# Designs tried in a protein design run: designed miniproteins, single chains. Part 33

Each design is a single chain, and the fold is of that chain. pLDDT is the mean over its residues in the fold that is shown.

## One batch from the design tools (miniprotein)

Design m1196
Fold by ESMFold2-Fast:
Structure m1196 (fold): chain A 59 residues (1-59)
Amino acid sequence: SAEAERAAERARNAAEAAASTGHAVGYQKALDYAEKAEKAETPEEAERYMRLAGEAAGG
């Protein structure tokens, strides 16, 4: 869905932000969550992984 795609995009942006700050552990975790958000079957699942990606990136 459009909502799931948007959540996945936000998760990917969180990973990129972590990379730009040199936060290696946060970057790796955020990337993993972004991938899970992209594979999510429901908007709720995608949003959950988006939040986890943001937290891992050091929000």
Scores: mean pLDDT 74

Design m1197
Fold by ESMFold2-Fast:
Structure m1197 (fold): chain A 70 residues (1-70)
Amino acid sequence: MKLKLVALDRPAKVGSPIFKDGERVGEVTSEYTAWVLEDIKLGDELEVDGQKVTVSGVTNVYREGELAPS
């Protein structure tokens, strides 16, 4: 699936799964960045490590990748 690189407004643990509305939509790649599904947009609220984080920035960097099912 196609993933895009986004910035998060809060630090998150590298490798943690990211959810939106109970569905897995991404994975943390550094403390403040994540690979997410391309439909995720600036200002979206996501859940990681039991906390809410907001997408604070969207890049035009894409890759093919796989996410574990929720």
Scores: mean pLDDT 79

Design m1198
Fold by ESMFold2-Fast:
Structure m1198 (fold): chain A 85 residues (1-85)
Amino acid sequence: MAMEEEAQRIIEEAERLRDLALGAGYASKDDPETALKNIREVAKRLEDLRKKAEQLGMKEAAEAAREAYKVALEKGKYAEELLKK
């Protein structure tokens, strides 16, 4: 059904965004400013996915987005620490 296809798409997008956050986190040592900008955009997209999944009652999709969001927040915090004077 279309709802199951939507849940799978949200999970796949959350996993892809998590990978982007991990990659940006890895790059933080070389360019923490650009990494932080990229991580913030990923985090915003993950929050939007979580809200959409919760509104649609898609528990597993919402959990995937929430877990990916936590990764983005941790990587963002690391990049912010590197930018401190």
Scores: mean pLDDT 83

Design m1199
Fold by ESMFold2-Fast:
Structure m1199 (fold): chain A 81 residues (1-81)
Amino acid sequence: MEELLERLEEAKEKLKKIIEEAKKKKLPEEIIEEAEELIKEIERLREELENRKISPREAVERAEELEEKVKEIEEKFKKVS
């Protein structure tokens, strides 16, 4: 459980850095919006985990999906920057 929460926090920090760099480089607003939406989804999953509203199995599956989306944003960011 703790390891999964740590993974979510790392994903959130990566997205925050992307938003910060995108703003500095004046990249398209769409990248910032997508990153902000993913942070929101990560926060939601974290709250569900902390409040035991989701099973550990389902939480792992959702975290993997979110990590895939983070990689997609990272790839888009690299192509534009």
Scores: mean pLDDT 80

Design m1200
Fold by ESMFold2-Fast:
Structure m1200 (fold): chain A 57 residues (1-57)
Amino acid sequence: EVEELRKKARELIFESARYTLLGMLYYSQGNREEAAKYMAEATKYGKQAEELIAQAK
């Protein structure tokens, strides 16, 4: 159970990182609206990962 929470947290961390990179890419291309959407998703996944890590401790 704790190991399942840790695995899910790692997945969410990787998703957060991926969305952050995509957001930065779109921002550099002038697609600020899309960049903002991806950055919001990154923040969401990062927060969820933090909560799961706290539960897994």
Scores: mean pLDDT 81

Design m1201
Fold by ESMFold2-Fast:
Structure m1201 (fold): chain A 70 residues (1-70)
Amino acid sequence: MSREEVAERAARELRELAAEAEARGRAEHAEILRGAAERVPAEVAASNLSAEELAELLEAAIAYWRAQIA
């Protein structure tokens, strides 16, 4: 998987989490997650990390935010 593909997957998952947060009445969390989804592609492009390292880091971040919404 390319770094660009990792970024697109993470951005999609963050947008899905934002929708879940909004549906649960967590407007502040939804706003943070939408902002994160918008920034991820640029941050990945600026990074020197491998696609595998980025995937692991972004998966951990998404898991953290999912726990915060629950």
Scores: mean pLDDT 84

Design m1202
Fold by ESMFold2-Fast:
Structure m1202 (fold): chain A 98 residues (1-98)
Amino acid sequence: SLSVSVSAPSSVEAGQPLEVDVSVKSDDEGSEYMVSVQAIDEESGELRGSSVGRIKAGESGSFTLRGLRGGRRYRIRATATDLKSGESASSSLSVDVR
């Protein structure tokens, strides 16, 4: 089974980058995953920031999101996808931009 954990500050100042930590857990620790991290405006549904990288099962990576608007709440969604099987898992949290 595949699971994703995401961690980020609960708030960030407008104009400052948001650092997001993502970890991937799998029963096969040799697997590599494409990880996408997206900031989605909770009111409009608009995608305002994204970052992509690769993580091996059992590892964690740091992702930086930029360009978030002040006065908004964003859903930060991390999705890990096995490019060979197409299997994916995601986790999300909310961040307030001050």
Scores: mean pLDDT 83

Design m1204
Fold by ESMFold2-Fast:
Parts: C-alpha cells; sequence; structure tokens
Structure m1204 (fold): chain A 56 residues (1-56)
C-alpha cells in the first residue's frame, strides 16, 4: 500500500539520520518527498538533516 511504502521510506531515511549519515538522509528524504510531497514529517526531517550537513 502507498501509506505503508511512505512509512517504510520515512523510517529508512530516519535510520540514516540516526547513524549520522546526513548526506544519505538528505537524498532519502528528497526522494521520499518526490513521491509524497505533502509528508510534513519528511519536510521537517529534511530541514534538520540539511542543517546537520552544514555543520560538518
Amino acid sequence: SDAENEQIGLELAKKYFDEKRYEEAVISYENLLKLYPENEEAKELLKKAKEQLKKM
């Protein structure tokens, strides 16, 4: 289902973020948002991942 695929993609991107793999997290959130552009959690987490990447 689309909702399950959206949640799985979000969880995978969050895992990259938790592992401090911020470049992969950014790419994963951006790809998720191409498929699910209204996912507000993904938008917020993408913003946070980009902020972490700027600090590296």
Scores: mean pLDDT 84

Design m1205
Fold by ESMFold2-Fast:
Formats: C-alpha cells, sequence, structure tokens
Structure m1205 (fold): chain A 61 residues (1-61)
C-alpha cells in the first residue's frame, strides 16, 4: 500500500475523532500538518476533499 495514502486515511480518521469531540482547531491543525508533509498535489487535494466531507458529516449529525 502507498504510505502516503495510508497516512491520509489515518489523518482523516483522527480528524473525525477530534471533530466529534469538539476539538475543531486540533483537527484543522492535524490536517494542515498532513497536507504540508505530502509532496503530491493530487494527494493534497484528495486529503482536503476528504476532510471537507468529514466536517460536513459531523455538522449534519
Amino acid sequence: MDEDKKRMAETVREAYRLLRAGRWDEAERLVEEAIAALKDPEMREELERAFRAVRAQVEAA
């Protein structure tokens, strides 16, 4: 498995946990750090989209 894709999935899961706990600032910082660590622009965009989807899910719940 691609290590960057695995890190993205782990980041999204952890961000979801933080968002559900009301720790929105921590979730945003976690995602920003992960994006900064990625070299591939496509992966950065995918992580941003995934985080946006997770935020929308938490807001709707």
Scores: mean pLDDT 78

Design m1206
Fold by ESMFold2-Fast:
Structure m1206 (fold): chain A 61 residues (1-61)
Amino acid sequence: MTLQEEIDAEVDKLSDEEIEAYLKARVTAPGGLGYLPGMTEEERRRFLKAAARSDLLLEKR
């Protein structure tokens, strides 16, 4: 299994409310994610997946 596959599976398990909470938390972090209210639930899931992948790539060094 790949790390990307694991991240995608974890995000897919989240409810719409949990995804919104995650995006809000990420916006308050240094550098933020630029959370955009008004996204569809599918767009929010895709955005969170991309952000989570990016974070892990940055942490990997």
Scores: mean pLDDT 62

Design m1207
Fold by ESMFold2-Fast:
Structure m1207 (fold): chain A 96 residues (1-96)
Amino acid sequence: SAEELLKEAEKILEEAKKTEDPEEKIKLAKEAIELAEKAYKLAKEAGDYELARKAAELRLEAGKLIIEAAKTKEELLEGIADVLRAIGDLLEIELS
């Protein structure tokens, strides 16, 4: 379910926040984003805009962690792209 995917993403994001290794932090943040993107799509399909918003907010936070931990231009750009996609989805929900 969307709720179970979001709960798993939240757990992984908390692990990412506690991780000091930048490589592991980025890996965990990307995993949290993937689960939250799935949760967002399922929640939106079900008309659960509150859950969809929470999933997009989690993606925004995880994308910021990628930006902060980025050691390469590629990693930085990936994090920026994740943040921008999450903002776009949040705006779509708010304007609906």
Scores: mean pLDDT 88

Design m1208
Fold by ESMFold2-Fast:
Formats: sequence, structure tokens, C-alpha cells
Structure m1208 (fold): chain A 82 residues (1-82)
Amino acid sequence: MSREEVLRQVGLVLRAIGLIIEAEEIIKKSKNPEVIKLAEEAIKLAEEAVKKALAGKLEEAEKLIEEAEELLKKAKELLKKE
């Protein structure tokens, strides 16, 4: 891998881990089943993104991270209405 590809891989892994931590905090704070479900789905996508990034599948990892971010955005919007 090039230096830029290595830095991108590390960045994607860190971004995915950050999403997992944020989703776990949302689950801890919410009693709304819809919010919990969105956060759990985001964790699953972020965990898959880590696996893809470590395998060098950077485009697939980035797409999974973007999908996880959209799910967490929806979870936060629902949590704000509680």
C-alpha cells in the first residue's frame, strides 16, 4: 500500500471506532426502541467497515462508514425529540 492508502486505512478504522463509541453512548441514554435499533445497526455497519478497511477494501469501508453515519444522524434526530 502507498503511504496515502495506509493513512486512509488508519483514518477509516478510527472513524468507524468513533461511530461505535457514539452509538453505544446513544443506546445507553435512550429508552426508545427505534433509536436503539438505529444505533445497533450503525454499530454493525461500523464493525464491518473496520473489517473491510483492515482487508484493504477502502472504498467498501468508506461506504459502510457513510451508511453508519446516516443511521446515527437519524438516531440523534429522534433522541432530540425525546
Scores: mean pLDDT 85

Design m1209
Fold by ESMFold2-Fast:
Structure m1209 (fold): chain A 92 residues (1-92)
Amino acid sequence: GDAAASALIEAARVAREEGAEPSVSVTGDTVTLTIRGAGERARQAVLEAARVAEQSGATATVQVQGDTVTLTVRGLSARAITGVALAVIGLR
């Protein structure tokens, strides 16, 4: 399975449990997970997801702007991208 996709979904789930607002956007092979109102647990989950993505051969970038955390991942399979998008949308 794609470990990076699972880690991204987990980060979004943790954010939702904290009362933060995860959202996802997809552009080509790039998945961007944006978490608004991120607390400590969501920030740690995003950092873990970035590490898992890099260990899986994908490229991960984390940006923090105020209370918004953005994780950008490149190089995921189309199946993994679809799974992440559907799971994060389902958390709304």
Scores: mean pLDDT 82

Design m1211
Fold by ESMFold2-Fast:
Structure m1211 (fold): chain A 69 residues (1-69)
Amino acid sequence: SKAVEEIARAMEESAPTATPEALRLYQRAYEAARAGDYEKAIEYLREAGRLSGSEEAAEKAIEAIKEEQ
């Protein structure tokens, strides 16, 4: 889905500077979105973006999830 693709993109953009904790949160968001648990995916993305300093990339992924519902 587009949401899953945007999460993968956010992880890739964050990877060079992200902490292991932030990358783990992105991975959990990816898994949650694939399972259809969009509420958890959004929560994990917000935390990952804040920890990695890539809030813009995380926000794009969140918007993609909201569009798919």
Scores: mean pLDDT 80

Design m1212
Fold by ESMFold2-Fast:
Structure m1212 (fold): chain A 86 residues (1-86)
Amino acid sequence: MESYEELLARMRELYAKASKNPEVQKKLDEAVQRHVAEMQRRIDEVNAEADAKGLSDAERDARIDEVHRQGLRRLVEEAEKILKES
């Protein structure tokens, strides 16, 4: 499975390519804004569950890291689709 760092590097490459076309960059900016909102919601859900179940800080952090990795993977897939269709 792809690491968070690998996905982050891929997203940076896609964003750099998009910056050459203002319409593509705008679509990517909108995708990033949706991603930020979705990530805030998912992190809030993890924090609520961790508080309710009395999870350790390490377990909470591990779950948040997985949310970030899964979210970034979805963002990369959306970004690749935007660039392919442009």
Scores: mean pLDDT 83

Design m1213
Fold by ESMFold2-Fast:
Structure m1213 (fold): chain A 49 residues (1-49)
Amino acid sequence: PYGALYPAIEVAKKNGFEEEAEEIRRLFEQGKYSEALKLANEVFDKLES
């Protein structure tokens, strides 16, 4: 069960945060869910700015 993080990765890629998107995916695949979520929130904060 990987919920909203996969859509988040795709949105980040489409908006030019490709490196951050790949890092979110790597953290998530490593089971570092808190770190993946933190990085996803940082990317979305930048997108909203």
Scores: mean pLDDT 74

Design m1214
Fold by ESMFold2-Fast:
Structure m1214 (fold): chain A 96 residues (1-96)
Amino acid sequence: SLAELRARVEELLERAKTASLEEQLRLAGEMVALLSEALLASSLPEDRVFAILAEVNRLYAELEDAIAAGDRAAALEAIERLTRTVLAALDEIEAA
């Protein structure tokens, strides 16, 4: 269910707050995978699905850059931004 997906994404964010940089990237990848599956199963129009995936992939790339720089504060900020985007996309799926 979308409620279970939302709860899982929120759990992944909480785990990321105390995680290593490598684990933060893995947890963010799990969020992206969960959203991608939900988007493909959704009734959202194709252009919205592609737009959401493009934005999420852009934010994931920002997280990769922060991790490559070894910047824990920037990495946490990036994963929080990614999480907000994922949760907003789940709300859009629910409203459709």
Scores: mean pLDDT 88

Design m1215
Fold by ESMFold2-Fast:
Structure m1215 (fold): chain A 95 residues (1-95)
Amino acid sequence: AEARAAELAERARELAREAREAAERAAADPSAAEEVRRRLERAREELLRLAAEFGELAAAVSPEARRRLQAALGEASTALAEAEDTVRRALEALA
């Protein structure tokens, strides 16, 4: 359970980094915004799966491991929401 919680936290941090990189690409190249939007949709689906697995693990892990995973998921959620907003505005500018 602890090892799995650590693995989920690391994957959540990777999603946050991927979301930030996607937002930077969309800002630099608005013509890529639709491709980036599809990537963010897949990232959102993965984040939802990680959050669901966290719900199942929460009772089986230490409070410290739970706190670390919750923080990592929160960071990923924030980064993904900001990236989604950046892409939405880029697509609106192209319309």
Scores: mean pLDDT 84

Design m1216
Fold by ESMFold2-Fast:
Structure m1216 (fold): chain A 71 residues (1-71)
Amino acid sequence: SVEEALRILDTIGKLPTAEDQALALYIAAGVFKALGETEIADVFSEAADRLEAGEDPQKVLEEAKERIKKL
């Protein structure tokens, strides 16, 4: 659900490194995709790709949260 996705994003934001955050986002994306929540999965996967590209984790996660809220 949207509420659960937002809670997961908040939890991921508390992880100590951008590498840990990207890994957690990819894992969560895989889980959401398996559950048929493809729109949520795409947001998480895109956020993970952006973190791996070296974008600011705080900005990436904030934008992901806003995208999830609009689903």
Scores: mean pLDDT 86

Design m1217
Fold by ESMFold2-Fast:
Structure m1217 (fold): chain A 71 residues (1-71)
Amino acid sequence: HMTEEELEKLVEEYRKKIQNAKTDKEKADAYSNLGIAYYKLGKREEALEAFQKALELDPTNVKAAQLIADL
């Protein structure tokens, strides 16, 4: 449903959210969303790294844990 260009813009947006995040939870949520955008772009290695970083920051991030299991 989303174009590659739209997904690339989301990657940039989430990278900015990571930089501006005030809490580990906010940063972890941004990393998990970044991972989803990378996965949709076919960038599986970048997606995995983003999901792993989300879990490092917030081990209770169920979304990131589930997505890593599916990779």
Scores: mean pLDDT 80

Design m1218
Fold by ESMFold2-Fast:
Structure m1218 (fold): chain A 67 residues (1-67)
Amino acid sequence: GPTVERAFELLRRALELYKQGRYDEAEELVEEAGRLTGASRETLLRAMRLLAQGREDDARALLERHV
């Protein structure tokens, strides 16, 4: 749904910021995704790792359990 898509957008942006060493800005986006979904930081970081691996369906399924 829209909440999961917004969380994915935030996590994709956070992943790019982490790759650039912009950790504080990346953390702000992870926190926003947590507020939208209710997911823990650990769950959000797992979803971001799945996205980094191109496993978008697995990341989606993980986030949908928290919406």
Scores: mean pLDDT 84

Design m1219
Fold by ESMFold2-Fast:
Structure m1219 (fold): chain A 89 residues (1-89)
Amino acid sequence: SLEEKAREARERIREVLRSHPELTDEQIDAVMAAIDRVYEEALKEGKSLEEILDRMLRAVMRTLDEFGVPDEVRARIARELAEIRKELL
């Protein structure tokens, strides 16, 4: 289901973030909170799985940028997130 795939995406994103020692627990928690907000909003708007995943990935990258996470770390995370999106679509 859409909900199952979105939940899988959320957990896989959390695992990716946890695998990066450059990130703090506070930063990871903030990213997960941002994902949960955009997911709830997209569900209320009746968005497709593709749009939900796109919004979740954008929320990750925006939140990391707001915390000043370096470009090279964000680029590595973006590549891993792109693979998650590809596997779920």
Scores: mean pLDDT 89

Design m1220
Fold by ESMFold2-Fast:
Structure m1220 (fold): chain A 88 residues (1-88)
Amino acid sequence: LTPEQREAALRALEELREEVESSERLSEEEKERLLELIERAERAVRAGDLEAARRALAELGRELAKIEDEELRERLLRLADRVAEALR
C-alpha cells in the first residue's frame, strides 16, 4: 500500500465507523459485529497487510448486506466500496 492508499482507506473506514456508531437503526448486536470487522480492517490497513485487509472487508461486506434498512445498507456498502477502491 502507498501512503496515499492507506490514508484514503483509513479515511473511508473512519466514515464507516462513525455512521455505524451514530446509527439509531442498527441493533446493539449489529453495531458490535460491524465495529469489530471495521477495527480488523483498520488494523490490517495500518499493518500494510493487503490480503488481511481485503479479507476483513469482504467479511464486512457480507455483514453489511444483512442490514434490513435499505437506505442505511446502501450507504454503508458505498463506504465499504470506497475502502476497496483505495486498496486497489
Scores: mean pLDDT 86

Design m1221
Fold by ESMFold2-Fast:
Structure m1221 (fold): chain A 83 residues (1-83)
Amino acid sequence: DHLLLGAKALLEGDPEEAVRYFEKAIEEDPDNVGALIGLGEAYYRLGEGEKSSQYYERASELARQQGDEEAAEYAEEKAREAR
């Protein structure tokens, strides 16, 4: 499961590996909100705040479309923090 492998990579302190796994998860399912949040977090840890913000904004929009207001609000807050 690429989503779980990405989360594990973040936990182990390897955001570059996490990006690779989350990108694979999105290739399999472009609407995977968890993978978009994961990319936002991974790019934030890599110091790429603009990319981080863009992925969190995409995650927020898709979560809202899916009716997941909690995930949408979380991603909106993270996008603002990343700038």
Scores: mean pLDDT 87

Design m1222
Fold by ESMFold2-Fast:
Structure m1222 (fold): chain A 61 residues (1-61)
Amino acid sequence: AGEEAGRLAQAAREGRISAEEIAEATGLSRREAERVYRALRESKDPAAKTQAAATILRALE
């Protein structure tokens, strides 16, 4: 779970995957996946990025 969550979060930060792909991989709703994607890719707040990565990890557990 942890290594998979880390790879998914990193791919999102780099823009290599979409919010839809996050939703498919994690089972998150489209809205939650879009929120996580924007936080990882677009946010300038390190805390928001950390929270988004934690959301992916929790969803994969």
Scores: mean pLDDT 80

Design m1223
Fold by ESMFold2-Fast:
Structure m1223 (fold): chain A 66 residues (1-66)
Amino acid sequence: MVFRVTFTGDVTSAIGWVLRLIGEPDVEVERLSPDTYRVTFTGDEEEREALLAELRARPDVRVEEL
């Protein structure tokens, strides 16, 4: 599955989340703009759903399925 992730908060929080995503197995991250990333999940559905739930729980993060 492919998602567009947009960080609407401060740059420090955005960098923290990008590093978190890059550290995940079976996750590919491509920077589209300073605050927007394409994230591709190639692993297990359960791990993907857990990570998406963490991202969606943040008020400064937008997640859109592509």
Scores: mean pLDDT 75

Design m1224
Fold by ESMFold2-Fast:
Structure m1224 (fold): chain A 65 residues (1-65)
Amino acid sequence: SLIEEGKKYYEEGDYDKALELYQEAIKSTTGREKAEALKNLGDVYLKQGKRAEAIKYYLEAQRLE
């Protein structure tokens, strides 16, 4: 899946590719799967030191739970 591919790039430190794949997952999924993609997107921003962006996506994911 797009989420699993994004996780692989995240683990390799390729944050740009991880962001691309998670954004595609967000556009193509709903509910819990979309929430997972949003949480993973937040994790990428947090890893880049963009705490405000990370919080934004974590809260958006929580609203889908």
Scores: mean pLDDT 86

Design m1225
Fold by ESMFold2-Fast:
Structure m1225 (fold): chain A 99 residues (1-99)
Amino acid sequence: SLEERIREFARRLAEALRGRKGVYISATPVDPAEAIERLKKLEKPVVDTSGASPEARLFAEELAREFERLGIKVYVDLSGAEVTPDTPLYLYGEDDAPP
């Protein structure tokens, strides 16, 4: 049940971000300018789940698969994170940035 809810959370988030070129996702607030600069320098998707909970790792794996299918470049910054379907996430994207 919890694993199914985490997968659903990941799929719903990926669908909400359909059409974006890139997105930085974190469980904690990050400086938006730094997040956008990391995205601009990104040649391959990055998934950082170092020290994260098993639920956070499952979430990140499902997100990475969905973003690959959608052609979205992603930086998943969940190091040390605990993620549940109710966890607020911080999202930063070039499409939402000032020019």
Scores: mean pLDDT 80

Design m1226
Fold by ESMFold2-Fast:
Parts: sequence; structure tokens; C-alpha cells
Structure m1226 (fold): chain A 95 residues (1-95)
Amino acid sequence: MSELEKALENIEKIVQKMLERGEITDEDIKKINEYLDKAIEAAPPELQPRLTKDKEYIKKMLEKAKNLSPEEVKRIAEDILSTIRAIRLEFERLK
């Protein structure tokens, strides 16, 4: 598994817990941001602009999620998981 795939898998694990609990902590946000940075560093140049844009979107949604209802937090978690799946699909197409 590539370093990019490992970083995305770690983000998915944290976001899956967010989806199950309907909450997000500052520690979870910090870890997701660290893994997003690792994903960008490991990504091929063609994917880096998309990952940079997706990182800013994810950061904004996670900060919002701290003050939202559990149902809204779960919707944000589902949106983030969909974004990560789309990144994986694009990466596979670049092979």
C-alpha cells in the first residue's frame, strides 16, 4: 500500500468513528489534518491541487461540525468519506 493510500485509510478510520458517534474532537481534527498533509506530500503532482482544495474543504467542515447536532455531524462525516473515495478513484485512474 502506498503512503497516500495509508494516509487516506487513517483518515477514513477517524471519520468512520465520527459517523458512528455523531461527534468530532479537536484531537480527531488535528489527526485528520496531519494525515491530509501526508496524503498531499505522497500524492502524484497531478493530484496535489485537488487534495489541497479538498483539505481546505474538509478543515472548514470539521471546524463547523464541533458546534452542530449529531445528525449534521454524521452528514458531514458521510460527505468527507465520499470525498476520500473520489480521491482514491482518481488515483487509480492515474495508474
Scores: mean pLDDT 85

Design m1227
Fold by ESMFold2-Fast:
Structure m1227 (fold): chain A 65 residues (1-65)
Amino acid sequence: EKRKELDERFLQHLKETDPELAKYAEELIKQAEKEGNYSAATSRLIGRVLRRIGDELEPVLLEKK
């Protein structure tokens, strides 16, 4: 389950940096598991979304607090 482990590491990092984003990512993972389809494609989507959001929100988050 390398995909899940990578996502968990990324979530852990976000939890320390952006708790709000971490919660969003947790919801995405929960949805995937609820559907019984936590596949490579889903894992990639989650990872990409987190990466993109991080890049886009970084300046906003720094400005806020």
Scores: mean pLDDT 61

Design m1228
Fold by ESMFold2-Fast:
Structure m1228 (fold): chain A 90 residues (1-90)
Amino acid sequence: KAKELEKEALELAEKAGELLKEAAEVAESDPEKARKLLEEAEELALKAGELAKEVAALGDEEGAKKVLQKLYDAALELKEELERAVELIE
């Protein structure tokens, strides 16, 4: 059970990261599409976070940490892309 939830959470976290990257890439050319991608990424990230809590509650601390690390890495990549976009506009 814990391993299955861990796998599902990791897949959701990875998909959220992919959507965040795509949103950053299209933000200038299609801001409406970027907004929809950000909304989907947020929903997936929240679901992954809830599953990570369940994984931790079942005793799989390492699995929960892996999920949270993927979400953190995705957030950092988004931050870097947004900072780069602001610099280029200025």
Scores: mean pLDDT 76

Design m1229
Fold by ESMFold2-Fast:
Structure m1229 (fold): chain A 67 residues (1-67)
Amino acid sequence: LSEEQLEELRRYLIEELGLSEEQAERIVELVRRDPEDLDAVGTELVLAGLSPEQAQAAVEYIESLLA
């Protein structure tokens, strides 16, 4: 993954999904460590306050962004 992709992900999480900087950084670190572990990403999104439906849509977008 490029730093540009990770920075775009961080912006999406904060600006579009309304996550805190700490929550966004946690998700960015999960993606950095294992970009295929989308289950962990989805779990963190739900813990951050998204509904399961919103988390699923966000995971699909993140998967597209990282391709």
Scores: mean pLDDT 81

Design m1230
Fold by ESMFold2-Fast:
Structure m1230 (fold): chain A 81 residues (1-81)
Amino acid sequence: MKEEYIERIKKAADEVIATHPEVREAVQRAYDAAIKTVETGTPEQAKQVADLMEGLAEYARRGTPEQVRRAARAFEDYLRK
């Protein structure tokens, strides 16, 4: 259900920002694009976006702020085209 995916995306984004506060702006833009995809896309797209955002959070645990910022921007660009 779409609400479940929105909660997963919020939790993942909050975790990335808590780990690397410096990347908040890039992560916020990725978050906005992810939520729009969940709201306007198919259930399959919503699940994929939630899975990818959780993957970004796992990557952020081991990555540098620069790597996380680049990954968040790539994710935003991928969703916006």
Scores: mean pLDDT 84

Design m1231
Fold by ESMFold2-Fast:
Structure m1231 (fold): chain A 94 residues (1-94)
Amino acid sequence: SMEEIEEGVLESFERLGEGSESIPRKSIGATSALTAGKMYLDAGKPEKAAEYYKKALELDPNDSIAQRNLAKAYEALGKKEEAKEYLEKAKELE
């Protein structure tokens, strides 16, 4: 299932983080959340995609990629004002 794939991705990133020195666990979690969000968006589930992109931003608020992808998810949901807000936040970080 989609959630089994997400859990496998999270487990893979956790193992890589444990094998790599100086990688913060928050950074691994943010990357995993971004990957899950992209997978849900590609699967046509923008509400779940937005949920995981929000989790990525909770762990790394300055991730412009997460903000741009969250904006895409909001556009897919018809939430154009929220999409614009996150696009503007992403531009401020660049």
Scores: mean pLDDT 71

